# Ledger of designs, part 64: designed miniproteins, single chains, continued (4)

Each design is a single chain, and the fold is of that chain. pLDDT is the mean over its residues in the fold that is shown.

## One batch from the design tools (miniprotein)

Design m14195
Fold by ESMFold2-Fast:
Structure m14195 (fold): chain A 82 residues (1-82)
Amino acid sequence: MHAHVGVHIVAESQEAADQAGEAAREAAKELIAKGPVTARELREAIRRAASAVPGVTAVRVDSDAPDDALVDSADVTVSGTV
């Protein structure tokens, strides 16, 4: 299914927030390119990628898909607080 994923990033700087947003989008793109993935796996990959960026203090990931739903495409909406 197509999933809508919201990512909220709390970061020490706008640069960190921007880097985390890009990391989140790339993680989603890479995972989906390998084949259908569960919404739980997608959310975890996005959260992990964004949280790995220096200066990021918190990441929240929400999806309209149930945890066990197979996702074959997704859009990632990123919001940041600095």
Scores: mean pLDDT 84

Design m14196
Fold by ESMFold2-Fast:
Structure m14196 (fold): chain A 63 residues (1-63)
Amino acid sequence: PAVAWAPNGGGPVDSLEGVEAQLERMLEEVRANSDPETVEQVTRALDRNLEEERRREEEEKKK
């Protein structure tokens, strides 16, 4: 099947390194264009998500 046009903002990420780079970019943009309260809320949500993902990756590596 051909994907003519599909706006993929998140894109596929297969490594923690990729996730970290993606988050850094998003955080920079949010911080530049949002209220401090919104930034803090987003940062907290991302931190939780990243920590969960990191924990999973570390456990996989330690196998």
Scores: mean pLDDT 66

Design m14197
Fold by ESMFold2-Fast:
Structure m14197 (fold): chain A 95 residues (1-95)
Amino acid sequence: MTVPDREEHAEAARERFGLTEEELRELLRRARALIEEGEALAESDPERALELYREALRLLLLSPEEEAPALIERARRGLAELARRLGLEDLPLAA
């Protein structure tokens, strides 16, 4: 089993989106922070929490990193829960 080459992931993203390795790391860090902030605001400011989850998903869709699927699932779960609480059952979860 070969360890995944981080340089190969950065090269793929650079080819598709023009992102550097540092920009990919910053993108994942920012997406995680947005998810954590959204989770913290979910009960006190659910509309703001929805905005944060949507922004996190937008950033994560630009990432080829293996960590992105777990963060996408976390953000989608939060978004779905908030949409249900706000009575927005018809809200597109990918929007």
Scores: mean pLDDT 69

Design m14198
Fold by ESMFold2-Fast:
Structure m14198 (fold): chain A 70 residues (1-70)
Amino acid sequence: MKEIEEAAAEAEKAGSVAAAKNFRLTLELLKKKKDPKAVELAKEAIEAVRKGDFDTAAALAGVAALLMEL
């Protein structure tokens, strides 16, 4: 949970608004529904942020959120 908020803050600082929004949405949804596939995608998105790949991070966090909204 804290790692997702940290990743959102890092993305915001880098100017990657889409990644930051997708991470915050994923965090909010994970508080209501803990989907194992969404958790794994969120972890991959955090690793993408650590590598400086904010486009991949935005995509992975977005898919994680989509899975939890189904």
Scores: mean pLDDT 81

Design m14199
Fold by ESMFold2-Fast:
Structure m14199 (fold): chain A 97 residues (1-97)
Amino acid sequence: EQSAEERELGRQEAVGAVVVALYLGRPLEEVRRLIAEAEARLASLDPEEQALAREIIRRVREVLELAEREGREAALERFLAEAAPEVQAKIREALAR
């Protein structure tokens, strides 16, 4: 049984992976295309999975807007400031290697 806290960590890890990919130079247009593809598949998911996917998509869109407006480093810093310690540690490890 996944707790609400475990589900929130999962959401942050999913969004964090996109934040890291953008920081490492992934094109903004590629991420926008992946969001559109994810949205097209929402109808095939269970209601609980749809709610999770919609929240992740919403957060990723906010990250894209911030990266486009303020830069990819600013998006990473903003995400890390708001992320749980466990998610921050995973991202730091991924960026270190």
Scores: mean pLDDT 82

Design m14200
Fold by ESMFold2-Fast:
Structure m14200 (fold): chain A 85 residues (1-85)
Amino acid sequence: SDEEAAKELEKVIKEAKEKAKSLSEMEKIVNDFIVKKMSETLGISEEEAWELSDEQEEEFVKRHPKMFEVYEKWLKEERERAAKE
């Protein structure tokens, strides 16, 4: 479910914050998870998930709105950290 996907993403972000040595490494861990969820949700390859059309992105957001709220919160935190460095 979307709520389970959101909880999984929260765990991935927490582990990435603890284990990643750089913002780039953290970003890779989180983006790899999102790409995998896009692939699973839309029934496409992970390669195709890196280059989603606008329509595919909208469909994914509609199916995982809570997960996207977690993702957007993380992006905001990452941008704020980058601005302080």
Scores: mean pLDDT 76

Design m14201
Fold by ESMFold2-Fast:
Structure m14201 (fold): chain A 91 residues (1-91)
Amino acid sequence: MKEERAEQLLDEFENLLNVGGLPLEEYIRRAYEIGYELGLILADDPELQRKVRERVERLKEKVLSVSPEESQKIFDAFFEGFERGIREAKE
C-alpha cells in the first residue's frame, strides 16, 4: 500500500519533469508538494525513503526539459518537502 502510493507519487514527479512548458515556480511548487506527501507516508519506512532518494537522484541525470540551474531548484524543493513531511509525520 505505502510502496504503491510512493511509486505513484514518484511517477507523477517524473512526468512533471518531462512535461515542459510550465513556469519554474509551478515546477518548484509541485515538486515540494509531491516530496511533502512522500515524506508524510514514508516517515516510518527508512528502506522506502532510501529507494525514493535513489530514484530521484537518477531522475536528475535524465531531465532534459529544464536548465541545470532550474533542475537544481526543482530537486531542492522536492527534498525540502520530503524532509519536512518526514519531520511532521514523526511529531
Scores: mean pLDDT 80

Design m14202
Fold by ESMFold2-Fast:
Structure m14202 (fold): chain A 146 residues (1-146)
Amino acid sequence: SNAEAELERLLDGARAALAQLKTDVDGFYTASLNAAEALEKDPEKAREYLKTAQGLANQAIGDANTAAELFRKAAEVSTDPEVREALRQAADLFDGIAGTVKRALKELQEAFEKGDAEKMKEITELAYRIVKGQIAAAEAALDRAR
């Protein structure tokens, strides 16, 4: 098998997972803010938004884990040490994204159960800023691997 073709296939899969991750993270952010805003006036609507946020968070975690696995496999088949290091750094950043989203979802659920809409907003905004920064850092690492 051609190692170059395998590398391209793995990187294409990882880029697809990254594109889906961006969509799911944006959806998680929107649904989480909607849950917080609805909590005081319409708790049932807030619960439906939180359920949507949970689904999107789980998809984002899956996408980040998929990207991390594919970037690690890409690093293993790469013969260039600089490319291998960049791909490993990208994979570690995607593991970081999965961890951030998982913690944010747990904290968001706990704040919802306590009726703390302000805390839900704070958790959502902080997690979104961290994840967007991690995505930007991963994209910079991938650009170095070109």
Scores: mean pLDDT 90

Design m14203
Fold by ESMFold2-Fast:
Structure m14203 (fold): chain A 98 residues (1-98)
Amino acid sequence: LVEEGTELYRKGLEYLKKGQEAFDAGNYEEAVKYYRQALFYYPTNADAYLLLGKAYYEMGDYETALRYFEAAIRQYKASNDPRLEEAEKLYKEVKEKL
């Protein structure tokens, strides 16, 4: 819906920030809503996928967390991002719980 990359990027980051505030408050369902909104504006944002995985992990939904960590890993690999290591560690941790 937003046409400019800079505007989409800024809105994505603002929603990630709101999601992180909700996550830190222990409101994981609210955090998920904000992180999904971040992906609406910035669909390839690897951090949003990683944070969605963390929120679902805290809620005990390990299957959904695993899927989001897989998505984060794919995006981090595509961007050669050092946070790939964090996503891979979380993926292994969640997989061991299944």
Scores: mean pLDDT 83

Design m14204
Fold by ESMFold2-Fast:
Structure m14204 (fold): chain A 73 residues (1-73)
Amino acid sequence: SRIERLRQLIDELEKSIKQTKEHIKELEKKLNSLDPNSKEAIRLETLILFHKISLGSEEYLKERLEKKIKELE
């Protein structure tokens, strides 16, 4: 059914969201050990920003899919 397919996609998104959150935490921990004025710190800050944008997009998509399931139930 369509509901089962949407649930599968939500499960995949939840796994991706969890992995991205864990990765961001690891990157933030690394950033805290660096000189904030270093090129390495600036690159890491940019990478963290990209992951946070990706995370926001995945969380938004999950919310939209959850609302669709409620409408179909």
Scores: mean pLDDT 87

Design m14205
Fold by ESMFold2-Fast:
Structure m14205 (fold): chain A 77 residues (1-77)
Amino acid sequence: TVDFLEQSGRQFVDSMVDTHRITGASLLSIARSTSRMGGLEGFVARRLAELLEQGASVDEAAAAVKAAVPDLAQAYS
């Protein structure tokens, strides 16, 4: 369902941010490495990397990508 894809996309953003905060690894590096994946995960990671490359903060980039997830989820439903 759309709700499932939307929740999965948001959880994926949160998991990348959590990995950054827990390990100290660059969120941009995490996003770039995962952006090679297909589907929703690849899109989410690629968009996160794009925003970080444009100078967005971690919180700004995460919030913006999570806001975009519903539109993508509807496209996949």
Scores: mean pLDDT 79

Design m14206
Fold by ESMFold2-Fast:
Structure m14206 (fold): chain A 77 residues (1-77)
Amino acid sequence: MSPVVQKLIQQGLELLEKYKDKLSEELYEEVKYRIEHLLALSPEVREELIEKIGEEAVLELEILIGLGRIARAVDSL
């Protein structure tokens, strides 16, 4: 995994950790898994997250996942 991809994953995990107390253990682990594997949030997970942490935080998380996916696809470090 490239340093750029690792940094983006780490930023996503730090954002998730900031809101940990607002999330159920199941939702936290699901989102953590998706960040670590650069997977898009499912519609169901996305909707539940918006209710818990707000749309702006979810959009920031989706941007980090998307940028990590792009970096992984084009970066041959």
Scores: mean pLDDT 83

Design m14207
Fold by ESMFold2-Fast:
Structure m14207 (fold): chain A 95 residues (1-95)
Amino acid sequence: SVEEHYRQRVEELIKETKELLEETKKLLEEKGLMTKEDEEKLKKIEEMLEEARELMERGIAERSAELLSQAVLLAEKALEEAKKLLEEAKKKAAA
C-alpha cells in the first residue's frame, strides 16, 4: 500500500515533468531559440528523473521509507526546475 502510493506519486511527477520538457523543447526549437545552456538544463532535469526512478525502485526493494521520500522530493524538484525552464522559454518567445 505505502510502496504503491510512492510508486504512483513518482511516476505521476515524472510524466508531468516530461510533458513540460517536451513543451519547452518544442517552443525553443520552433522559435530557433534553443541554446547550449538550455540543452544542458533539459539534460540535467532528465538525469534527475532517472535518479528519482532509481531511488524509488531501491526504496521499494529495500522497504526504505527514507529512499521513497528522497525519490518523491527529487521528482518534485525536477518538476519545479522544468516549470522554471518553461517560463524562461515563454519569456524568450514573447520578446
Scores: mean pLDDT 88

Design m14208
Fold by ESMFold2-Fast:
Structure m14208 (fold): chain A 68 residues (1-68)
Amino acid sequence: GAEAELAAVSERNVKRIKELDELDKKYGKSPSEEVARFIGEILREIGDAVDRLLAEYRQKRAAGEVVP
């Protein structure tokens, strides 16, 4: 259900953070503007997905229903 989807989103976020750390080690430099922009896009996508799923979950809970 929605909770499983939220967990998947969180796992993807952790993976992205690790990718950035590997990129820094590989190039030996601070993130570029392009990398920062890419991070911003991923974070926005994650935020939107989480907000939507949480809103749906909360609405169902308020109606007396719970999604696993």
Scores: mean pLDDT 69

Design m14209
Fold by ESMFold2-Fast:
Structure m14209 (fold): chain A 100 residues (1-100)
Amino acid sequence: SVDDVLRVVRDMGGVVSNISTRTTDPQFHDLSGQIGDTFGQLRTSIFNGDIDDAVRIGREIVDLGDQFITMAQNDPNVPQSDIQRFQDLINTFRQLIDQM
């Protein structure tokens, strides 16, 4: 449901923020910013009832999230528990977007 999508997006944002504070990699910070901007776009599309755009944006979030996980796995300062939590959230988000 749309409510479940928004809840997962909030949880993902929290994890992205927590991970971002532990790294000094400029590419990682750029990717974190892109994810945050895309979350904003998703919320706007949902608010406007643009479900087709929300699905398209959701697919972009999944792609960015997979890139984020790969970068986090290569950073020794990022806790494995945060990486696992974000991976679980991305998997849940992907399933929810596919059902929209």
Scores: mean pLDDT 87

Design m14210
Fold by ESMFold2-Fast:
Structure m14210 (fold): chain A 85 residues (1-85)
Amino acid sequence: MDEKVIEKATELLLKGAENPEKAEEYGKEAARLVMEAHDDPAEAAKALNEAFRRVKEELPEEYYPVLERMEKAAEEELIRAAAQR
């Protein structure tokens, strides 16, 4: 896994948590970033999951509802991108 890609995805997710109105957009952007960096959708999913794990460690539980919205949007975008093969 590319550490720089995970760091960038984590940065996008932190911005989404700070801007709840754009949370889903940041989640989708993170998903697109990891998909572009990995030929294998399973490796892209692992990178995305690692980015969300890092964000959850940095943020208190009060932010978890917005993180759940970003996670759902990111997963939907990941599935959509994989289907466009």
Scores: mean pLDDT 82

Design m14211
Fold by ESMFold2-Fast:
Structure m14211 (fold): chain A 70 residues (1-70)
Amino acid sequence: GPLEEALEWLRTELGVSDEQLQRALEALKRGELRRLRREGDELLFPEDLSVEEQHELLLAYLLRERIEKG
């Protein structure tokens, strides 16, 4: 289904590990993407996040986009 295809796309095209994918999926399920702001075509991350947390939110965003767009 769309979720499985999105996870495989991130794994194969972006080289994302299964651990990173699971963290991203959990962040998506928790609604963490509401913390991201959009200004024009740019995504803004909260300044209080570590690089690892920003990466997790980016992967969650890409996962959602891929699921919604097929």
Scores: mean pLDDT 80

Design m14212
Fold by ESMFold2-Fast:
Structure m14212 (fold): chain A 69 residues (1-69)
Amino acid sequence: SERDRVLALLQSLTNLALDLKDQGKSFQEIQKEVDQRLQEESDRLGLSPEQRERAQQAVDDIVKGLVAE
């Protein structure tokens, strides 16, 4: 389903962000790499503008959460 595809994408991006954090990448480097992957995968999956906006917001929240508060 569409929901399952979006959830799989968000899980993949979360795993990427965690891997980059474990490698000692800065917040800015993690955000840049995750944003690049989101754009590539959004194009591949044919996400609508609304879906892309929601996915971008989710990605921003994930990366901010990994910087830890």
Scores: mean pLDDT 80

Design m14213
Fold by ESMFold2-Fast:
Formats: sequence, C-alpha cells, structure tokens
Structure m14213 (fold): chain A 70 residues (1-70)
Amino acid sequence: TVHVKAEIPASAVNKFKKDFEAAVVSKGGEFKKEYLEGSPFMYTVDADVPEDAVDDLKDAITANGGTVTY
C-alpha cells in the first residue's frame, strides 16, 4: 500500500468522493483521515491505496482541481 495525502477544493468534495470510491475503494483502498481546514475551506485527505490504484487516485485528484502532497 501507498500512503497519499491530497488537498481538494471544498466545492469539488462530493465529486472527488465518488471518484475515490470508484478508483480506490473498489481496489481495496480506504480513507484514513479526512478534514476541512482553512478559509476558504480545503478538503484534506489521508488515504492508504493499493499500488495499482495510485494513478487512478492522482487522476481523480487532478480532475477535481486538487493537488497531491504525499
């Protein structure tokens, strides 16, 4: 498993969660932590993902205007 951190705009959170479920949860990955911080709010997520789901997760983050912070 690969530990990934990401920040996503709060406006994209619902779409990101759907994309994450399809890309990562289907391959056995899961959220470890999720929280909103800052103003305007950014959605921060920590996740453990299977190595074969990492590219799909990065695509979901980018598609939702987010950044990977590792």
Scores: mean pLDDT 73

Design m14214
Fold by ESMFold2-Fast:
Order: sequence, then structure tokens, then C-alpha cells
Structure m14214 (fold): chain A 94 residues (1-94)
Amino acid sequence: MLYRLRGKGSGFEFPEMTEEEIEEFLESLFRSYDLDGDGVITKEELRAAYESLGIKLSDEQVEAAMRVFDKDRDGVITREEFRAYFLSLYEIVK
């Protein structure tokens, strides 16, 4: 199956990805955010990841981003929550 980014209408066109390609992409993204390699993304790691991309977030913006990913409100983003969020942005092309 191929995965396509939903709502493409501004500036970035992502190619359609196979299931293997999307899994590899999401793993690479998670590892980039998981700076200490503990298998979760903390609020501080999320802030640092954005700063590494040249994006300075306020505490309020980091909290808003955490709420998008952290569905269970446990204060961290697990690999499963991260993967579920990004997969929700893609549709399966039949």
C-alpha cells in the first residue's frame, strides 16, 4: 500500500510512500527528536529538536505541540503516540 500526505495545499509536496518507506521515515524522525535515546520524547527534547531546525518555541507553543502528540497526557511522547499522530496525517492509497 502507498501512503499519501493528507491536505497537501501549501508549499511542501511529499512523495507517496510504501509501508516500508513510511515506517523507516517515522523511525528516523522519532530518533531525531529522541535526543537521549530513552525511547520517549520529553517536552525539553521536543523544544531542542525544533531549535535544531532554527525554530524557537515559547513554553506555551511547546505545551501546545505536546498536547497534539501526547494523547494520554503522561508528559512524554511514546514511539506509538508519535507514529499514530504522523500516520493520521497520511491516507492509504489503494
Scores: mean pLDDT 66

Design m14215
Fold by ESMFold2-Fast:
Structure m14215 (fold): chain A 80 residues (1-80)
Amino acid sequence: SLSLEERQALFLELARIIYENKDDPEKLLEAVREFLQRHPELDPEAVLAAITHLINELISDPEKQKEVIEGVKRLIEEEL
């Protein structure tokens, strides 16, 4: 299992990825795919939950929130 410090670092990395790419869903999905490829030890469902939380906090547009969340769900299904 990951330490608390490692989990916090990964959560902050996801937050930066989402914030930096919040206006470009395609770039955001590419960055999330790369994150998942770098961290195969992570549970994809836990990553989806964290990303969903961060998208709801960091992206103000409900339509963009929905688009990105659905994109991440498809990406996780492809990586499984």
Scores: mean pLDDT 79

Design m14216
Fold by ESMFold2-Fast:
Structure m14216 (fold): chain A 87 residues (1-87)
Amino acid sequence: SSIDKAAAALELALSEEEPEPALVAYSVKILMKSEEGKERLKELVKKYPDAVEKIEASLAKVKDKLSPEQIAEIEETIALLRKLLEE
């Protein structure tokens, strides 16, 4: 399913030393479309609590290669992940 593929892609990204921010944002966008996906997302964020800081660091390195719209979407994704981690 699209949820299983998005969850697998997100888990791989969150486990990386340098997560790819665009892949994280895209995977989160798919998971946020359903209640099942939102549940999977919350579990993954709690499993990889340090990943948010790593995503921010990765974004800083590639920011010049991304459109303003992509940057905004990634920053919104980071804010969402921080909120879910605090729940």
Scores: mean pLDDT 86

Design m14217
Fold by ESMFold2-Fast:
Structure m14217 (fold): chain A 78 residues (1-78)
Amino acid sequence: AIEEMKEVELKRLEESSEKDELDEKLKEAIERGDWVEYFEILEKKFGELDEERKKVYEKLKSLPSQEEREKFVEKLLK
């Protein structure tokens, strides 16, 4: 579920060799369920999203509400 994805991403941020202001913003975006902002920050942090993440990001931007974005993420996690 979406909770598992949040745990995995938070664990990765905690285990990163470098922690900066962007890591804190990523945590806040995950906690708020703002997946569009999450991918924006991720792109800024790593420079470029891979094709799979870019496709997810574009799909999330096309969804009109935060509730629909959260449902989409839950479907991805199955």
Scores: mean pLDDT 70

Design m14218
Fold by ESMFold2-Fast:
Structure m14218 (fold): chain A 113 residues (1-113)
Amino acid sequence: SMEEINRKLKELKEIAEKSKDPLVKPKLLEAEIAFGVFLIWLGVNKRKVSPSTLAKLLEAFFGLAVSSKDVEEGRKRLQELLNKIMKENLSEEELEKLANEIIEENKETLEKL
């Protein structure tokens, strides 16, 4: 169901709206763009990934973007992550593990937003 992904996106948008850092909104936009590219790649390759794993990946992309020094670094880091996922053709289990690792690494930054 797309409801779980939409709920996560709403949560991230609320974080961005409440943040005192003016770069959080453009960093969220870069994370949304990267997530959109990922969804297109899944569709083209006829791959199915659960909504819960997709929601975790969206949160991971956001965490990576907001922990970057600026929007340009965030975009670059997201592009590098997408390249890794696509080239290695990561399984759903590997995607969930990767998302959880990125979220954990960026937890302090996410909690301070």
Scores: mean pLDDT 89

Design m14219
Fold by ESMFold2-Fast:
Structure m14219 (fold): chain A 62 residues (1-62)
Amino acid sequence: SEENEAAYRAALELAEKLYELGVLSEEEFQKIKEEIERNRENLDELKRIVLDLSARLDAALG
């Protein structure tokens, strides 16, 4: 669905940003990408991942 694709892209962008900032190791980044891919059709899990990664990004920047 359109919502799933939006959440999927948001989760990937957040994971990539956290990796670029050095918050995620290469191993953690790969694990998170695999988790996002496994949950590609699960909107509730994608939203949970987005919220978790967003909180981690906010903590890293603030």
Scores: mean pLDDT 87

Design m14220
Fold by ESMFold2-Fast:
Structure m14220 (fold): chain A 67 residues (1-67)
Amino acid sequence: SEKREIEMEYTKELLRLTADWVDGVLAVRQSNLSEAEKAARIAALDAEHAARVRALRDEANRRLASA
């Protein structure tokens, strides 16, 4: 069904966004940046991830409402 397809697409994209966020944080942690620069970059990655997850959830909810 369209609803099931939307839910599956949402779940797959959520997992992808989370994997990208984890990879980004690990890359910063493994870098030769100062601890202050690492903290700033991780905070920016956290904010970007939160915004993308919110946008994905809102889009999925809109699609489910019209399905």
Scores: mean pLDDT 89

Design m14221
Fold by ESMFold2-Fast:
Structure m14221 (fold): chain A 94 residues (1-94)
Amino acid sequence: SSRDLRLLIGQLRLLGELVDELIEDMEAGKVSVEQAERAYKTLEELARELLARARELLGRSTDPALQAEMERVMAEVERKLRELRELIERKRKE
């Protein structure tokens, strides 16, 4: 339903904000690489669950505007998680 899609978009946006916060905390030296790796694992597991649910709801949706918004939010979350992983790898090498 449109309500379920909007709720899930909100959940994915919140996940993206948590990824942004972790990136900021790493760059500020507030968290260790080991702490960031543990947090990344949790965020990645949550993302897998939410993205799987998003794909199911997209297959049942009849609202092209909400479908497009969901696809954009999904891509943004995947990009942010990749950026976080790359930052962790860089910090590990320093």
Scores: mean pLDDT 88

Design m14222
Fold by ESMFold2-Fast:
Structure m14222 (fold): chain A 76 residues (1-76)
Amino acid sequence: MVEEKVKELIEKIKEYAQGKDTLKQEDVDLMEEIMEKDKEAGKRIAEEWAKVILKRQPELDEKDVKKAVEETIKEL
């Protein structure tokens, strides 16, 4: 059940990286819930999200993105 939702979220995150506006508020809420309750799934989501940020905002500092991801993983 959780794994299916994680896979769906990762797919939406990847589509968002390609410039599609696929993320809804309910998807963000579910992402936060999974990241809080399932550390393994949360790490997978955080890793895909870091790739999205770098791809959609290539002008962003890679170090800042890495720090944000590490802070998210630390909460898990």
Scores: mean pLDDT 69

Design m14223
Fold by ESMFold2-Fast:
Structure m14223 (fold): chain A 90 residues (1-90)
Amino acid sequence: DTKAVLDRQLDKLAELAEKAGHPEISEVARELREAANRLFDKLPQKEADKLGILLQFQVLAAQIEVEMGDYETALELLRRALEWAREKAA
């Protein structure tokens, strides 16, 4: 289940960011989850799964930056992912 994997990644990212004292990253992760939900609601399952997998790679990149202590890069990556997901849902 592509959506369930993405939801778990976003939950983990939000938890890591919150523990690091960066709730602003957790807030963007929540917004990205909402945008991803719109993709899965709007698009046929195959197309939604493909875009969901691409989002999984973007979320993983942001998680790596959080783990490395580069919160500015993590926030920028998540904001770009959010804009991309919103455009795909439009």
Scores: mean pLDDT 87

Design m14224
Fold by ESMFold2-Fast:
Structure m14224 (fold): chain A 68 residues (1-68)
Amino acid sequence: SALKGRITDALLAAGVPAIAAYTISSVAAREPNNFKLIEKTLDFLVKNGFITEEQAKTALEIVKALVA
């Protein structure tokens, strides 16, 4: 979808690794107003070493901006 592509591109531009960017964009595009699910996805990615807590914070801000 167009939204998924926009989120993916913005996350990649912000330095989020590809696997995390695609995972986050897929969740956000499927349930754009489910910020609790997005936050849980980010927490999972941090806990498993895919992204840093700083990258997770940046990713959440990007998703909120593009979904609004």
Scores: mean pLDDT 86

Design m14225
Fold by ESMFold2-Fast:
Structure m14225 (fold): chain A 86 residues (1-86)
Amino acid sequence: SEEIVRRAQALVDWLERVLPTTALHPSLKPLLVEGLRRLAGFVEPLDPELAARLRELAARVPELPDGSKEETLALLRELDAILQSD
């Protein structure tokens, strides 16, 4: 639906802004990668360019500096909030 694409677009715009200054816990990086790839697969039939941007973000996650679990969980909570916003 158009609303799901809008939420995914908001998420991509937010992640592209925050990811360059973000540090993630190594054990939680795979969870973010999986989540972004799954979202990309879901939006691909609706917006293939947005799906490509999500996959590019997922590819960058393993290269980010190592951070705390607390910081990573805070980022994941913000991500969930963006996707749940109506």
Scores: mean pLDDT 84

Design m14226
Fold by ESMFold2-Fast:
Structure m14226 (fold): chain A 70 residues (1-70)
Amino acid sequence: MLEEKARAFYETKPSPEEAREFVRKLLDEAIDELLEKGELTPEQAEALRRGAERGTATEEERALLEHLTE
């Protein structure tokens, strides 16, 4: 679960660099899983990946992630 992975990681008090790398990896992993489940369209997946590349997320991308992580 994304929430469990994020919680466990942040409990380790990661560095800013480690946090960015973890978030990027977690996002990629989540996007791939959701694409396979059909819960995400290719267009939505591409938008989320672009958000990760620029280091920020739009309100739409953030809302989608919140919905998926419960």
Scores: mean pLDDT 64

Design m14227
Fold by ESMFold2-Fast:
Structure m14227 (fold): chain A 93 residues (1-93)
Amino acid sequence: STEASGSVVSVDPAGEVRAGESVRITVENGSSSATIEVTVRVDGEVVATATVAPGQSGTLTVTLTEPGRHEITVIGRSSTGSTEQVIPLTVLP
């Protein structure tokens, strides 16, 4: 897949979180014309979706309750292309 132009993704906290604590995913849409459809997956399951308008930012909140290693996948789709970022996260008990 091609990159969605002008998108920036950040995750807080990075690396480790405790079970039941919130993880914030922020998506910034730097496009002047293209809306981004955002899908967040945890270990392949869709847990959150959002739409981010041109020039705006959106924040999605995910709570992980199962201890262990997990993968957060952030997928952005727009008219300019698609992007996928895989973010490993360790959930502590």
Scores: mean pLDDT 78

Design m14228
Fold by ESMFold2-Fast:
Structure m14228 (fold): chain A 105 residues (1-105)
Amino acid sequence: SLLSEEEVREIAEKLFDVVKEGIEKGLTPEQIRAEVEKLADELTKDLNPFQRSVVRDLANGIILEAERLLKENPNPTEEQMEEFKERVIESALDLLKLWKKIEET
């Protein structure tokens, strides 16, 4: 198995929390990207290459969605942040399902 659903959910929540904190602190999209990439590297240091690929794809997806959100609204509402969190978790689980299919091929 690449990663469990519980592990992927936990990683997604940790990456989301870094984005949320960065937005609340008024960090630039570039600074938020750097913080997410730093955490993704930390979380993947002991993982195998396939597990690292899942986490890196997840991190990249979160960064792109955060950049899109901030471009549309530099000061996102609590509702927008909650919707973003739900999308991040759903996308993370969908990404895990995709990677499991690739592994089985």
Scores: mean pLDDT 82

